# Designed miniproteins, single chains, continued (4), part 51

Each design is a single chain, and the fold is of that chain. pLDDT is the mean over its residues in the fold that is shown.

## One batch from the design tools (miniprotein)

Design m13749
Fold by ESMFold2-Fast:
Structure m13749 (fold): chain A 73 residues (1-73)
Amino acid sequence: MEEIRSLSDEEIRQFLEQARQELAYAKEHLSEEQRKELAEQILKELDLLKEVHPQFSAELEEVKKEAEELLKA
């Protein structure tokens, strides 16, 4: 398991881009239960990243909003 605290700025940006792509894929291709599970997992990871890397808080909030929208759908 990769330690969230050890992530570089570039790795965090790549993680956020990957998370956005996964959320977009889930919205079109996954079941309702699978979408909720993915959204909840991403939200937990985003909360941890915000605590450890507050400099990315604005970018994290954008991805968090997309995950919350998927959770409601």
Scores: mean pLDDT 77

Design m13750
Fold by ESMFold2-Fast:
Structure m13750 (fold): chain A 77 residues (1-77)
Amino acid sequence: AEEHLEKAREYLKRGDGEKAREHALEGANELEKTGDLEAGMYAGVAKIAVGVGRAVGEPKFGAETALKALEKGLEEL
């Protein structure tokens, strides 16, 4: 999970919202696989943020919001 979060941060710094979104989604999927309820809830929030960002044409904002949710989910583990 942490590796995908670091990759998403790297791509956001490079201005690649598409790749940042892809890695944020992979991080959310890995967080869900832990089976922890709180971590799973934050993974769900991250997936919603990614989807909304794409839908409104703001993929970088979606990825940034997803990363914040995933960071909180990892802290719950």
Scores: mean pLDDT 76

Design m13751
Fold by ESMFold2-Fast:
Structure m13751 (fold): chain A 109 residues (1-109)
Amino acid sequence: SVEELLEKAEEVVEKMRRYVETKDPSELKGVYKLAKEILQALLKDPSLLPALLEKFGDDPYLWETLAYVARMLGDEEALKLLIDGLEKYLAKKPSKGGLLALITVKMMS
């Protein structure tokens, strides 16, 4: 399960990076579905979140995408989970990327 979660997160990051570089909206195909599946997995098993934070805690594309999709779904529980997780992670491993990710998620909630 954690390996599948990390694979989906990597695909979101890669699709978002390609979109920023190419400006081609076809690069975003499947991003919403992947983000929704990631959020559903985390809500079902919050213990998966630390692994995601360790690999992607400083990645702006992942956390902005997850927060945006959670907001579109009206999923306040998902937004709270992301905020609480990022705050705990940053307390243990401070980084500029992690701080920007936390600010981004808070602005979406």
Scores: mean pLDDT 83

Design m13752
Fold by ESMFold2-Fast:
Structure m13752 (fold): chain A 108 residues (1-108)
Amino acid sequence: NRAERVRRLMREALEAGLRARNAPDDEEAAAIFREWVERHSDLDPNSVESFAASTVFRLAALEGVPREDLEELIERAVEIVEEIDDDEEIKRKIAELAQEVIAKTKAK
């Protein structure tokens, strides 16, 4: 089912993003990103799956974003995917969640 696929991709993106954040230099962080993109090259870049996973990767790669906030974002995104059938609305709602995480990180 779609929600389960989105959850799996986002959790994989979280782990990859955290590895990129902890990389000793920008070259290794870029290599992690390239490997992640190559592993998912069969995904439509305009899909909800691709958008959700890349959003989580980018947030996880940012310094100062707590893991717990990323895990909460994943669960809320999965709920959105389960409740909403419009792909563009799903992407918009996920983007709003990402903005909330960024705002919360800047406030602390």
Scores: mean pLDDT 81

Design m13753
Fold by ESMFold2-Fast:
Structure m13753 (fold): chain A 66 residues (1-66)
Amino acid sequence: MEALRAAQEALTALGPTVSADQLIAILQRHLGVPAAAARAAIDRLAGGAATVSLGQAGGVLAELAG
């Protein structure tokens, strides 16, 4: 899926960890996910952490992309 690939590329460009806000912005920009839905997915998959690893962020992307 092209949108998922673009989001993954944006994530890897940020380094080994990303903030929840950065991940929400990537999800909105590349997948069209509303901020509230992105926050709910991050809370569910990463335990509400303010920062997440690339692996955790990839899991959130995969869940929301399909």
Scores: mean pLDDT 77

Design m13754
Fold by ESMFold2-Fast:
Structure m13754 (fold): chain A 105 residues (1-105)
Amino acid sequence: MKALEEIEKLLAGWEPEVKEYALERAKKALDFAKKSLSEEDFEKVAELLVENMRLVAEAVLKGKGAVEEAKAKIYENTKKGTEEVNGAIGAGHTALKILEYAVEA
């Protein structure tokens, strides 16, 4: 899955346990979207997840001071996504869960 491969590259420098958690959550979200959505809507949700995961990776790299800004941007991207495609909430929720886990590890 191209989106999952892009996410894995964003997580290259992460601790193995945190990376495994992030990849499993992302994979579950993508698998659910693929089963539930049209191909076009799936591609839009996958792109949103990748963009939100890029924000997560940047926040983790910059440290705790960047977390609140990243959360705000993920919420904004996800809200915009919900106006355009079904399943956008799942992409936002997944990224936020991964961010919370990564910054507490």
Scores: mean pLDDT 84

Design m13755
Fold by ESMFold2-Fast:
Structure m13755 (fold): chain A 72 residues (1-72)
Amino acid sequence: SSPKSVKECLKKAIQLERLGQEESDELLNAYKCVIDLTSNSSEAYYYLLARLRLKTLYQQTGDERYLKLSKS
């Protein structure tokens, strides 16, 4: 099922990272959910945090999909 909010997308992404799922399509999709749902200044913190985490995941995995999503 689709997450109800940008905060729920971010929580899912953080949980997947804690489980060591840093190479999974599910983790990429969870962060993409944060990027896609963040549309106003009140949620700017979640957008910034997601982009920062995606850059870190790129540094850890070498998967350019994380880097590309961090620039969206």
Scores: mean pLDDT 75

Design m13756
Fold by ESMFold2-Fast:
Structure m13756 (fold): chain A 83 residues (1-83)
Amino acid sequence: MGNSEVTSKIGEDTAERIRKLGEESSPKVSEILRKQEERVRKSREKAIEGGKDKKNSSDITSDSMMEVIRADGEADKAVDKEK
């Protein structure tokens, strides 16, 4: 199904954005961004594995996408507070 692939792509794009933000941020903010990047990466891996179990794929990808959105929001707030 396309849901796992969409979640994986969103996770990859989000992780790359967070990584680049971390490179331009202070050490403290970079530490926070590293944790959010790790969160996105774990969520993406879970979505990929869930896609192989077609019985529960939709629920797994939905949860993973929510985790990616939350991690992206935390990263964005950390950068905003630094600036």
Scores: mean pLDDT 68

Design m13757
Fold by ESMFold2-Fast:
Structure m13757 (fold): chain A 103 residues (1-103)
Amino acid sequence: MPRIAVVIVDDDIQSSQRASRRVLRVARRLGIRVVGIARLPSDPQQLTDTIQTLRNSGVPVLVISDSPSLLDLARQSGADATIQKPFTDDQIARGLLTAARRG
């Protein structure tokens, strides 16, 4: 069973929580285990540090944000997949499968 971590970058806590619930629902359908969800503000340093910590733990990382620049930084920091908001359940599924395959 593939295992991944998810990082959601969103300054709106309700939007971040809704995205978290949606990701968990899609992951369950795909048989992918989400070992943790980190919800972060739009802070480049916190994003980089979180990705590095998760990667050092041997866990593939999916990053979700509405910011193209933060998603680019996430990829440079070693994220296995990225998703830009707004997104569909199919885009969540694709991101989860990509992260699981690369880890």
Scores: mean pLDDT 85

Design m13758
Fold by ESMFold2-Fast:
Structure m13758 (fold): chain A 94 residues (1-94)
Amino acid sequence: SEADELERELLRLYLERAPEFSEEQLARFVQLMGEIGRLVRELAEISEEAKRKGLEVVREMIRRLRQAKSPEEMVEIAEEAKRRLEEILREAKE
């Protein structure tokens, strides 16, 4: 599925760029990836439209992460993606 493909892309990106991170930055990024995964799964249980919106946010995040110049920028991109997913989830539950 597209979700499985995006998860594999994120894992490859993580493995390639993990050596650039400090221990604190890596822990924060891993925590954010876990939270993003949880939000995407929750959106998928609400509706096909919410699932599509969530996967679109993840695709945009992966694209930005590939262009990111530093671990700091990667963490900021992930934090923005999490905020967008939380907004979509709030709107979907209303």
Scores: mean pLDDT 87

Design m13759
Fold by ESMFold2-Fast:
Structure m13759 (fold): chain A 96 residues (1-96)
Amino acid sequence: FIEDLLKRIDEIIGLAKKLLEESTDPNVKKALEIFIDTLEEFKSRLEKLVKEGNYEEAEIEAFRARLMLHLIIKQLKEKYPEYKDFFDKLEEILRS
């Protein structure tokens, strides 16, 4: 389950980085940079906990990461409705 979440976070990071490169709107670029940094932080913490064998804490952090990512994606969709289809795709990846 945690390895599946890490794989999905990697996929979301890749898609967000691609949109960041293609976007010309400085506000969208800044929001995507913050989003990518947040994803990288969650990934780093989860990988560290798994590597250390701290599976109980890793499960708690995975739950927190999923909840926070859902909230962030929802906020980004509301603020940037022109990118709704993109953020909907990220939500599908996170849910699957």
Scores: mean pLDDT 85

Design m13760
Fold by ESMFold2-Fast:
Structure m13760 (fold): chain A 70 residues (1-70)
Amino acid sequence: MSAEEAIARAEEAIRELERLAPEHAADIKGVRNGLEAAKRALAEGDDRGAATIAEAAYHEAVRLLEEALA
């Protein structure tokens, strides 16, 4: 997966989390900070690092979403 695809996937998951579980604002902020770190890594030319950070943010967003909907 490209860094851009990983970032886009993470951002989509975070948007869904913000829509369905806004009460988890503090956790969402943490995941958002991870996504911003991924975007910064990509801007610095670290495509592999950006993809890794974005994938971690995606998995955390999905985990939080699954917990919120349980």
Scores: mean pLDDT 84

Design m13761
Fold by ESMFold2-Fast:
Structure m13761 (fold): chain A 100 residues (1-100)
Amino acid sequence: SHEELVEEAMKTFLELYPDASEEEVEIFRRTLEGFSEKGIKLLTELLIAVHSGSKSEEELKELEEEALKYHHRLPEEKGKEVEKKLGKTAEELNIVREKA
């Protein structure tokens, strides 16, 4: 499952970076939640490759670009549109609740 892959990737991250701050751990977890199952697997492979030094800078860039294809993060512009729609819906729901 997606949740199992997130936990496995988090375990790998902590094994490779045991001195990571709580903030760095939280950022990495949130980053993983934005990826599909295939994206999480590719991102974990990238993390291992970076730590091991087993790949060239060009190979690492290609792996990063491949992983990003499986990211579900909304573009910043589309994220603002979703927040604006959610804000309007919350305001409409409050108007309905006040009239009830």
Scores: mean pLDDT 66

Design m13762
Fold by ESMFold2-Fast:
Structure m13762 (fold): chain A 91 residues (1-91)
Amino acid sequence: DDDDIEQKLLQAAQEGDTDAVMKYMDQLMDKYNLPDENKELAREVLKLAPTDIELHQEIIRIIRKVKENPDELTHGAANVHLAVLKTVLRK
């Protein structure tokens, strides 16, 4: 259940449990069969701000869009959004 995984992820972030955040995010990405490139970018973004709840919610929204329309255009848009987040966080 997406809502269950999302709630567990946000709770882990609130508690500062970085390992649990990464675990639940990986479960969500695997459940929706995200391309490896999207998964790697999402993991890099999470490592830069592992307790940022707003960032976690944004990544979840990107993952949900890929699930709803799993085509090359949506995958490309997800890569662009994740790359922008990574660039902003590295400043």
Scores: mean pLDDT 76

Design m13763
Fold by ESMFold2-Fast:
Structure m13763 (fold): chain A 82 residues (1-82)
Amino acid sequence: ALGTAARNAADLAVSYAEKAIELAKQGGPEEEVRRLINAAKALSDEARRIADQDPATRPYVDEAVAKVNELIEEAEKLLEER
């Protein structure tokens, strides 16, 4: 179902964004942090694309995407502070 696919993509995007910020906090390699950020962005875009075809999932996806954006911004700040 489209709704399940959108929620799965959104959940995975959040997971990758959380991994990115934790790796950045630990002083992990910038290349790996950026891969996780890029994966989170791609999954957020996919979740939003699917949610546009199933409006019932939009509130869930929008909340998850907002969280992903906040986590990515923080991870990028941590990379800049190195």
Scores: mean pLDDT 85

Design m13764
Fold by ESMFold2-Fast:
Structure m13764 (fold): chain A 97 residues (1-97)
Amino acid sequence: MAEFYRRMAESYERKGDRLNALEWRRLAEGDTSPLPPEVAEEIAKDDVKSLKEMKNNPELFTKEQIKEQVDRAIKRHKELGAPEEYLKELEKIKNEI
């Protein structure tokens, strides 16, 4: 598991997505403590954007796959202390699929 999380962090770093890279590094280290509010907000905002893009590509992603990813994102961002507005946006995406 740790090697997978480390590879994901490296992938996001290569894409220039430093906030998601930081999150995957924390998972690789087993650190599940809350992020600073600003960082937690930016990661949640990025996941909302990505999940909306998945929902708009039904040729690539099934409704069940999108629902699973949304459920994982909601759990993850609650644990990270993301603002409630982003959690509500994720729940809205789940309800629209």
Scores: mean pLDDT 73

Design m13765
Fold by ESMFold2-Fast:
Structure m13765 (fold): chain A 80 residues (1-80)
Amino acid sequence: MPEPSTQQLIDWLNQLKNELKKNVTDEQLVKQMEELIDQAIAHLQAGDWDGFAEHLNRLIDLIQSNPQALQIFTKMLESQ
């Protein structure tokens, strides 16, 4: 399978952000996840893969702390 392009990763992260915003009821957690996604996208656009990975890891830790967010994340991974 071809590896995802930078644009495909950005599109996927924007989809994840929209699904989390729609389905997670913790507004403060959603705000934190949106900020981390936006930062991850900014690093991808700058070609900074280390910065991307750091923010993605923080996002995953935050997602794992909330059952609703974890369910959405898992469903999106399985749908690819």
Scores: mean pLDDT 81

Design m13766
Fold by ESMFold2-Fast:
Structure m13766 (fold): chain A 87 residues (1-87)
Amino acid sequence: MLKIPSVEEFRKGLEELLANPEISQREAADLVLAELEYMFKQAKTEEEKEKVKEIAKEAVRLLREGVPEDLYARVERRIREILEELE
């Protein structure tokens, strides 16, 4: 992504990734982590940081619903660390 997306744009993108048969659930989780790390580093204002925080919470929720915990445990841990840094 070239900018920090809305929560809805992020949700749609992740749902498309999870629905793509060419992408494994593990790869989808790793791609989500990479995008969150990028957005976290790009967030400069309090508004942008709050947006990344909401996206990170949504990512954890969607991954729990779409991916077995054992496949994304490492990714979820890192997303939680990002959330703690934003708190």
Scores: mean pLDDT 75

Design m13767
Fold by ESMFold2-Fast:
Structure m13767 (fold): chain A 102 residues (1-102)
Amino acid sequence: SPDDERIQAAFNEVASHLSPEQVARLQAVLSKIKNNRTRMEFLGILGSVIEALRDDPEAARAIVQALLDEAERGLEAGESDEALMERVGRLADELLAAHQAS
């Protein structure tokens, strides 16, 4: 479907900046998210981190790792898509601010 093609394109873009282990974890997280809007929002958060840290790919990977850890924890806890995105988005903002202040 057009939505599946858009999600796959966004996934491929984000995945090109990640380790093979992070790519596998991202696939697992996305497979557990049932709403295509939430999948796109999650990929958008990761893409924003990667773009903000384009000159520091190791910092980008570290923050993405923390966001994947948080997403997995929220999914295991049975959080709603909305609660999951609020937590992941907030954590991304906090970690980016902390990195820029360092």
Scores: mean pLDDT 87

Design m13768
Fold by ESMFold2-Fast:
Structure m13768 (fold): chain A 62 residues (1-62)
Amino acid sequence: SEEIRLETIRLLFQASIGSTQLVMERIKKSDAPPEKKAQLIAQNQQSIEQLQQQIAELEQRL
């Protein structure tokens, strides 16, 4: 039960990473100023890093 629950949360985090990567692709293709694009990409990369860290912590608890 708990193992299945944690694995489900892990899969949801992985899906969130995928969605964030799609957002980053949109930012790269936008007409926004280069500095603004860099800031937004950095923010989204930080979000991915946080999700990856949460996945790693879940795997350590299993």
Scores: mean pLDDT 85

Design m13769
Fold by ESMFold2-Fast:
Structure m13769 (fold): chain A 71 residues (1-71)
Amino acid sequence: SVAEEGLRAAREGARAAMESKDPELSKEGGRLAERGAGLAGHALQNPSDVEAGREGLELGREARRLGEEGK
């Protein structure tokens, strides 16, 4: 679900923010965590929102890229 995608992005972003030694990557992680949490909250209140679904896919791709860069 979109809410699950948002929560996953929030988790990956928070992980990057806390564990990254690169201040820019840490900042990007913090922004992703905020966006993911916001999307999850929105999706829980608007489960049929197709635009939220597209944003979830985008944030999921960003989270995957950030996780790969953090290695």
Scores: mean pLDDT 75

Design m13770
Fold by ESMFold2-Fast:
Structure m13770 (fold): chain A 64 residues (1-64)
Amino acid sequence: MEDDPEYKLEKQRRLIRAAALLTDPANAHLSIEEIAKLVGFESVEDFEKAFREAFGKTPEELRA
């Protein structure tokens, strides 16, 4: 566990981009996995955890 402010800011930036992609109707055909990869996450599981931690909901809940 490393509490790195720079890493946290970069992760936040990726999550914000993901939220924008998830809420854009033009991207409704994209899977959560594809969006996670587009914003630079290694795995969907890691992305979902980070997303829920940042926004208080899962990517699926945000899209629903």
Scores: mean pLDDT 76

Design m13771
Fold by ESMFold2-Fast:
Structure m13771 (fold): chain A 63 residues (1-63)
Amino acid sequence: MPSPEEIKAGALKLASQLPSAEAQKAVLREAIAQLRELGERYPELREAAERSIADLEAEIAKL
């Protein structure tokens, strides 16, 4: 199971390889949804998931 930081890093890397802002936003939004589920199922990961979600939302705001 990847950590919240690994999910964030993977999503950012994949998004950077996509040709359109819309495709990039879609990948980042999917990662945010996965991080929310992870934090809900594993309370010990919630804080790390919330930080990763905030970072991904900031990246979406730049697009």
Scores: mean pLDDT 84

Design m13772
Fold by ESMFold2-Fast:
Structure m13772 (fold): chain A 78 residues (1-78)
Amino acid sequence: MTEEVEQEALRDLKELRQAMLKDVSAVKDVDERAKEYRDKAKKAKKLGDTLTAEVLQRAADLLEKAAEETRKKAEEKR
């Protein structure tokens, strides 16, 4: 269960990160996905699935960091 969620999150991270590197406008979609992961993490925690909640929160953090990094690079590139 937790392992599958982690693999899905990592796959999404790679795909969205690559999309942002290609097109900075994709940052908005990544921010939205990060919020979705945070909401799912809160629900998992409510159900007592703390491991899945931690994985989902970590995925959200990584997506947010990737979005921030992409914004900084876009500003540098101007």
Scores: mean pLDDT 74

Design m13773
Fold by ESMFold2-Fast:
Structure m13773 (fold): chain A 102 residues (1-102)
Amino acid sequence: MSPEEFVELVKKLPKEAQEEIGKIRQLVFDWLNRTEPLTPEEYEKLRQEIVEEAKRFAEILLNSDVDKETKLKVLESLKRMMQGLGFTEAAKILEEAIEKIK
């Protein structure tokens, strides 16, 4: 999926789901743009925050009136991003949401 296609899909989501994607993106952006490495405690806090936001996002999306294809494409794209960044627990939450829709 192209970045442009992902942006178009996100616009089809409820405002609350768009806000949760925004929070996840902000957490990732802040982490990647740090000049100093996170302490183990800070990294654990970041992982936990990403997991909680992923759970909230999945719940909002599953309960929304968004069409099945759009839900699957957004969840699969976000899962791949989490996997690529090493957030394995968040990726698993998104995969479990995908399996509930299939």
Scores: mean pLDDT 83

Design m13774
Fold by ESMFold2-Fast:
Structure m13774 (fold): chain A 92 residues (1-92)
Amino acid sequence: DVFDAFWQFDLTPISRLILEGIRNPEKALEYDLKVLLLLGAANITVGLDEWIKRLAEKYGVPEEFLRKAYELGSKIKTPEEFEKALQELLDE
């Protein structure tokens, strides 16, 4: 699904999640966590540190929590693992 498209080096799912977060502020953290998980799965580090810092300031969450989201993403191999990782992060 989203992860399969991402495995094909298609960044459209990431762009879509960022846009959905902008459109739905009440769900913005959830969409940004999905982006962090996908960036981790692809091992994308470009601008990561600055983006994590900005998200931490925006949501009032620790940078360590957001780095955990990226690291959980790097261990994801299936859509089910993606959904489980997202739920774990949202339960904090």
Scores: mean pLDDT 70

Design m13775
Fold by ESMFold2-Fast:
Structure m13775 (fold): chain A 76 residues (1-76)
Amino acid sequence: MEEKAKELIEKLKNSKDVDEQRKYALELGRLGTKEAIDALFELANEYEKKGTPEDIELARILYLAAATGILILRSE
């Protein structure tokens, strides 16, 4: 589980395609692990700070993915 979270984080950070980044963010949230949730919040803060419209939209998706992960984690 944690190894998959690290792989998704690397794919997200190394992706140059916004649609791929959004896909990896949602997959990360669905893992429902503390590590994935923490990484999503950290990435969301970084992208929000960059301030482009695309980065702000990605940050919003990262926050939503983190919220979904919290709900999944709490259900276990």
Scores: mean pLDDT 79

Design m13776
Fold by ESMFold2-Fast:
Structure m13776 (fold): chain A 87 residues (1-87)
Amino acid sequence: MIKKFSEEEIKEANELLKKALERLQAWVDRAVARGMDPSTAASLLTAGVIQAVAEILESNNIEEMKKGIEKIVADTEALLDARVAAA
């Protein structure tokens, strides 16, 4: 079910998503620099973005969106650490 958002909520969500994408992009750059395969890094980034969009769509307000996005970014960064430890 697609949640109905106000124009103001959409604007705030877009700004939060943009900042989250910048953080994830920096994470991918660090992952590749540490020897992670670029295609693997791209797949993890794509999965993170999909999860962030799902969290936004299921959120009831902007504060829930912020918490969801922050959790997804943190979980994605933890996946890098796990992959580096496994290599």
Scores: mean pLDDT 70

Design m13777
Fold by ESMFold2-Fast:
Structure m13777 (fold): chain A 100 residues (1-100)
Amino acid sequence: SKELELVELGLKGRFGALDKDGDGKISLAELREYYTEELGLSEEEAEALVAKADEISGGSGVMDYEQFLKFEIERLKELGKRGNESAERLAKLYEEVMAS
């Protein structure tokens, strides 16, 4: 449970940092900035992820914490399929946070 608590704290901290106005939602622009600046993804990779996030948001242009967590789980699972074992493990921890 301690590992799960730390993972949840980190997730909520990340979401809170992206949620600049504190309304419980992040914009697709903030998500794009996170992917390019924090994760070091290319503009092309970030734009592809943001397009998928827009679909998950139902075209609202914003994501709440649950939508963000679901999207990050899918992203990490795809990285795991490509051989990133750390991403695969992190996806499982995020799923546990969501189930709690």
Scores: mean pLDDT 79

Design m13778
Fold by ESMFold2-Fast:
Structure m13778 (fold): chain A 119 residues (1-119)
Amino acid sequence: SSAEEVLEELKEFIANVDKLSPEELIKEFERLSKKVIDLLREKGVDAADVEELEALVKKMIAAARAGDVAALQRTVNALMDKIGRLIAKETDPEVREVLRAFAKAVVEMADKLAARAAA
């Protein structure tokens, strides 16, 4: 299924986060985020919820590209809150699993970028 494919790509991203440069990490996260957003639309997740998630993802990617650690931390917190609310009301177990993996990808990417900025 499209959900199973997206889930496996998210798991691969999380497994390889330490092997990617900051630029590769941001680019791969942007690619995977688009796949997650498209899957949520395909699965009939509420359009307003998907639009809010997409806007937060775009803000996080912009902050990451700018090296703005404070903005990155704020957008991660907002994204994690939004993803948590989506998981809480989602009835499709495949969509819930993709959202959980996406939340982990968000945290792993942000942690790696923050660690690199501090070095």
Scores: mean pLDDT 87

Design m13779
Fold by ESMFold2-Fast:
Structure m13779 (fold): chain A 59 residues (1-59)
Amino acid sequence: MSAVEILEERLARGQGAAFLAEEIAGILAGKGSPQARQEVLDAFGEARLRELLAELEAR
């Protein structure tokens, strides 16, 4: 699965919220694989990733 599909599936299932929050924060901070990071940024955009991070942190 792509990084986007994995992120969406885990978010929908409510699994790994702490892991997902760290991954999104890392992407926004420019960490990780350039390919995976760019894929997620292209799919979601920075604004939506910040919204998802806030939602995951609120849970």
Scores: mean pLDDT 71

Design m13780
Fold by ESMFold2-Fast:
Structure m13780 (fold): chain A 59 residues (1-59)
Amino acid sequence: SSLDEAERLGALAVILGGQGRGEEARRAGMKGVDVATTEEGRESALRGMEAGLELAAQA
């Protein structure tokens, strides 16, 4: 099934974080939380943001 927008933004945060782009990862994750229509989508965006920020810190 297609991912909702919040899940896609969480995934984007991980990709950006892996590239060392911590500020963009944070923005993507925060946008995911803002557009989430479900609790699961919101949690997905938050976890993606956290993972992305950890990756950026290690880059």
Scores: mean pLDDT 83

Design m13781
Fold by ESMFold2-Fast:
Structure m13781 (fold): chain A 85 residues (1-85)
Amino acid sequence: KEILEEIKKLAEKYLDKHRAYEASLPPSQLPGVTVGNVLRLALYLEKLGKIDLLPEVWKIIDESEHPVALAGAFADAAEELLKKK
């Protein structure tokens, strides 16, 4: 749970970038980009030994008004945590 809070905090610095990207996408591409970002997030969570957090994080993304942006920001945050080790 502590690692999820750290991911949320780190994601804040990536959110504006991903929101700008989401706004640039046609609606037909939004589901595919969301899935791609979630798969990237899952890969980084697996490498962090925290794949068990994926259902909770997916629920947060799925309930968001900006799922592409949030998934992308969380993936970048998880990658940053992985690089810090």
Scores: mean pLDDT 81

Design m13782
Fold by ESMFold2-Fast:
Structure m13782 (fold): chain A 96 residues (1-96)
Amino acid sequence: SSADKQIQDLIKQAEKLVEEARKLVEELRNSSPEKAPELAEQAIKQSEQGLRAVSEASRLLTQSGGSTKLVARATGIGIRAIGEQVEAELILRRKE
């Protein structure tokens, strides 16, 4: 169905966004204090976009009675997105 395709596309988008956030957090960890704010802002933006995509996928999965495997995958991505956002904030505070 069109809904199943939309759910799959949202999950793939969320995975890419969260992986980009993870890479930015890694760069942030190794950055100078002068570069840290920009990297943190980018990491947070990517993680927030990923969380929005997974939240929309989860909403559609609930409405469609979608697979437990996709629900688990979406949940895992959401947890990772929150984790990257929190890590970026904590690293930034330590570099201030």
Scores: mean pLDDT 88

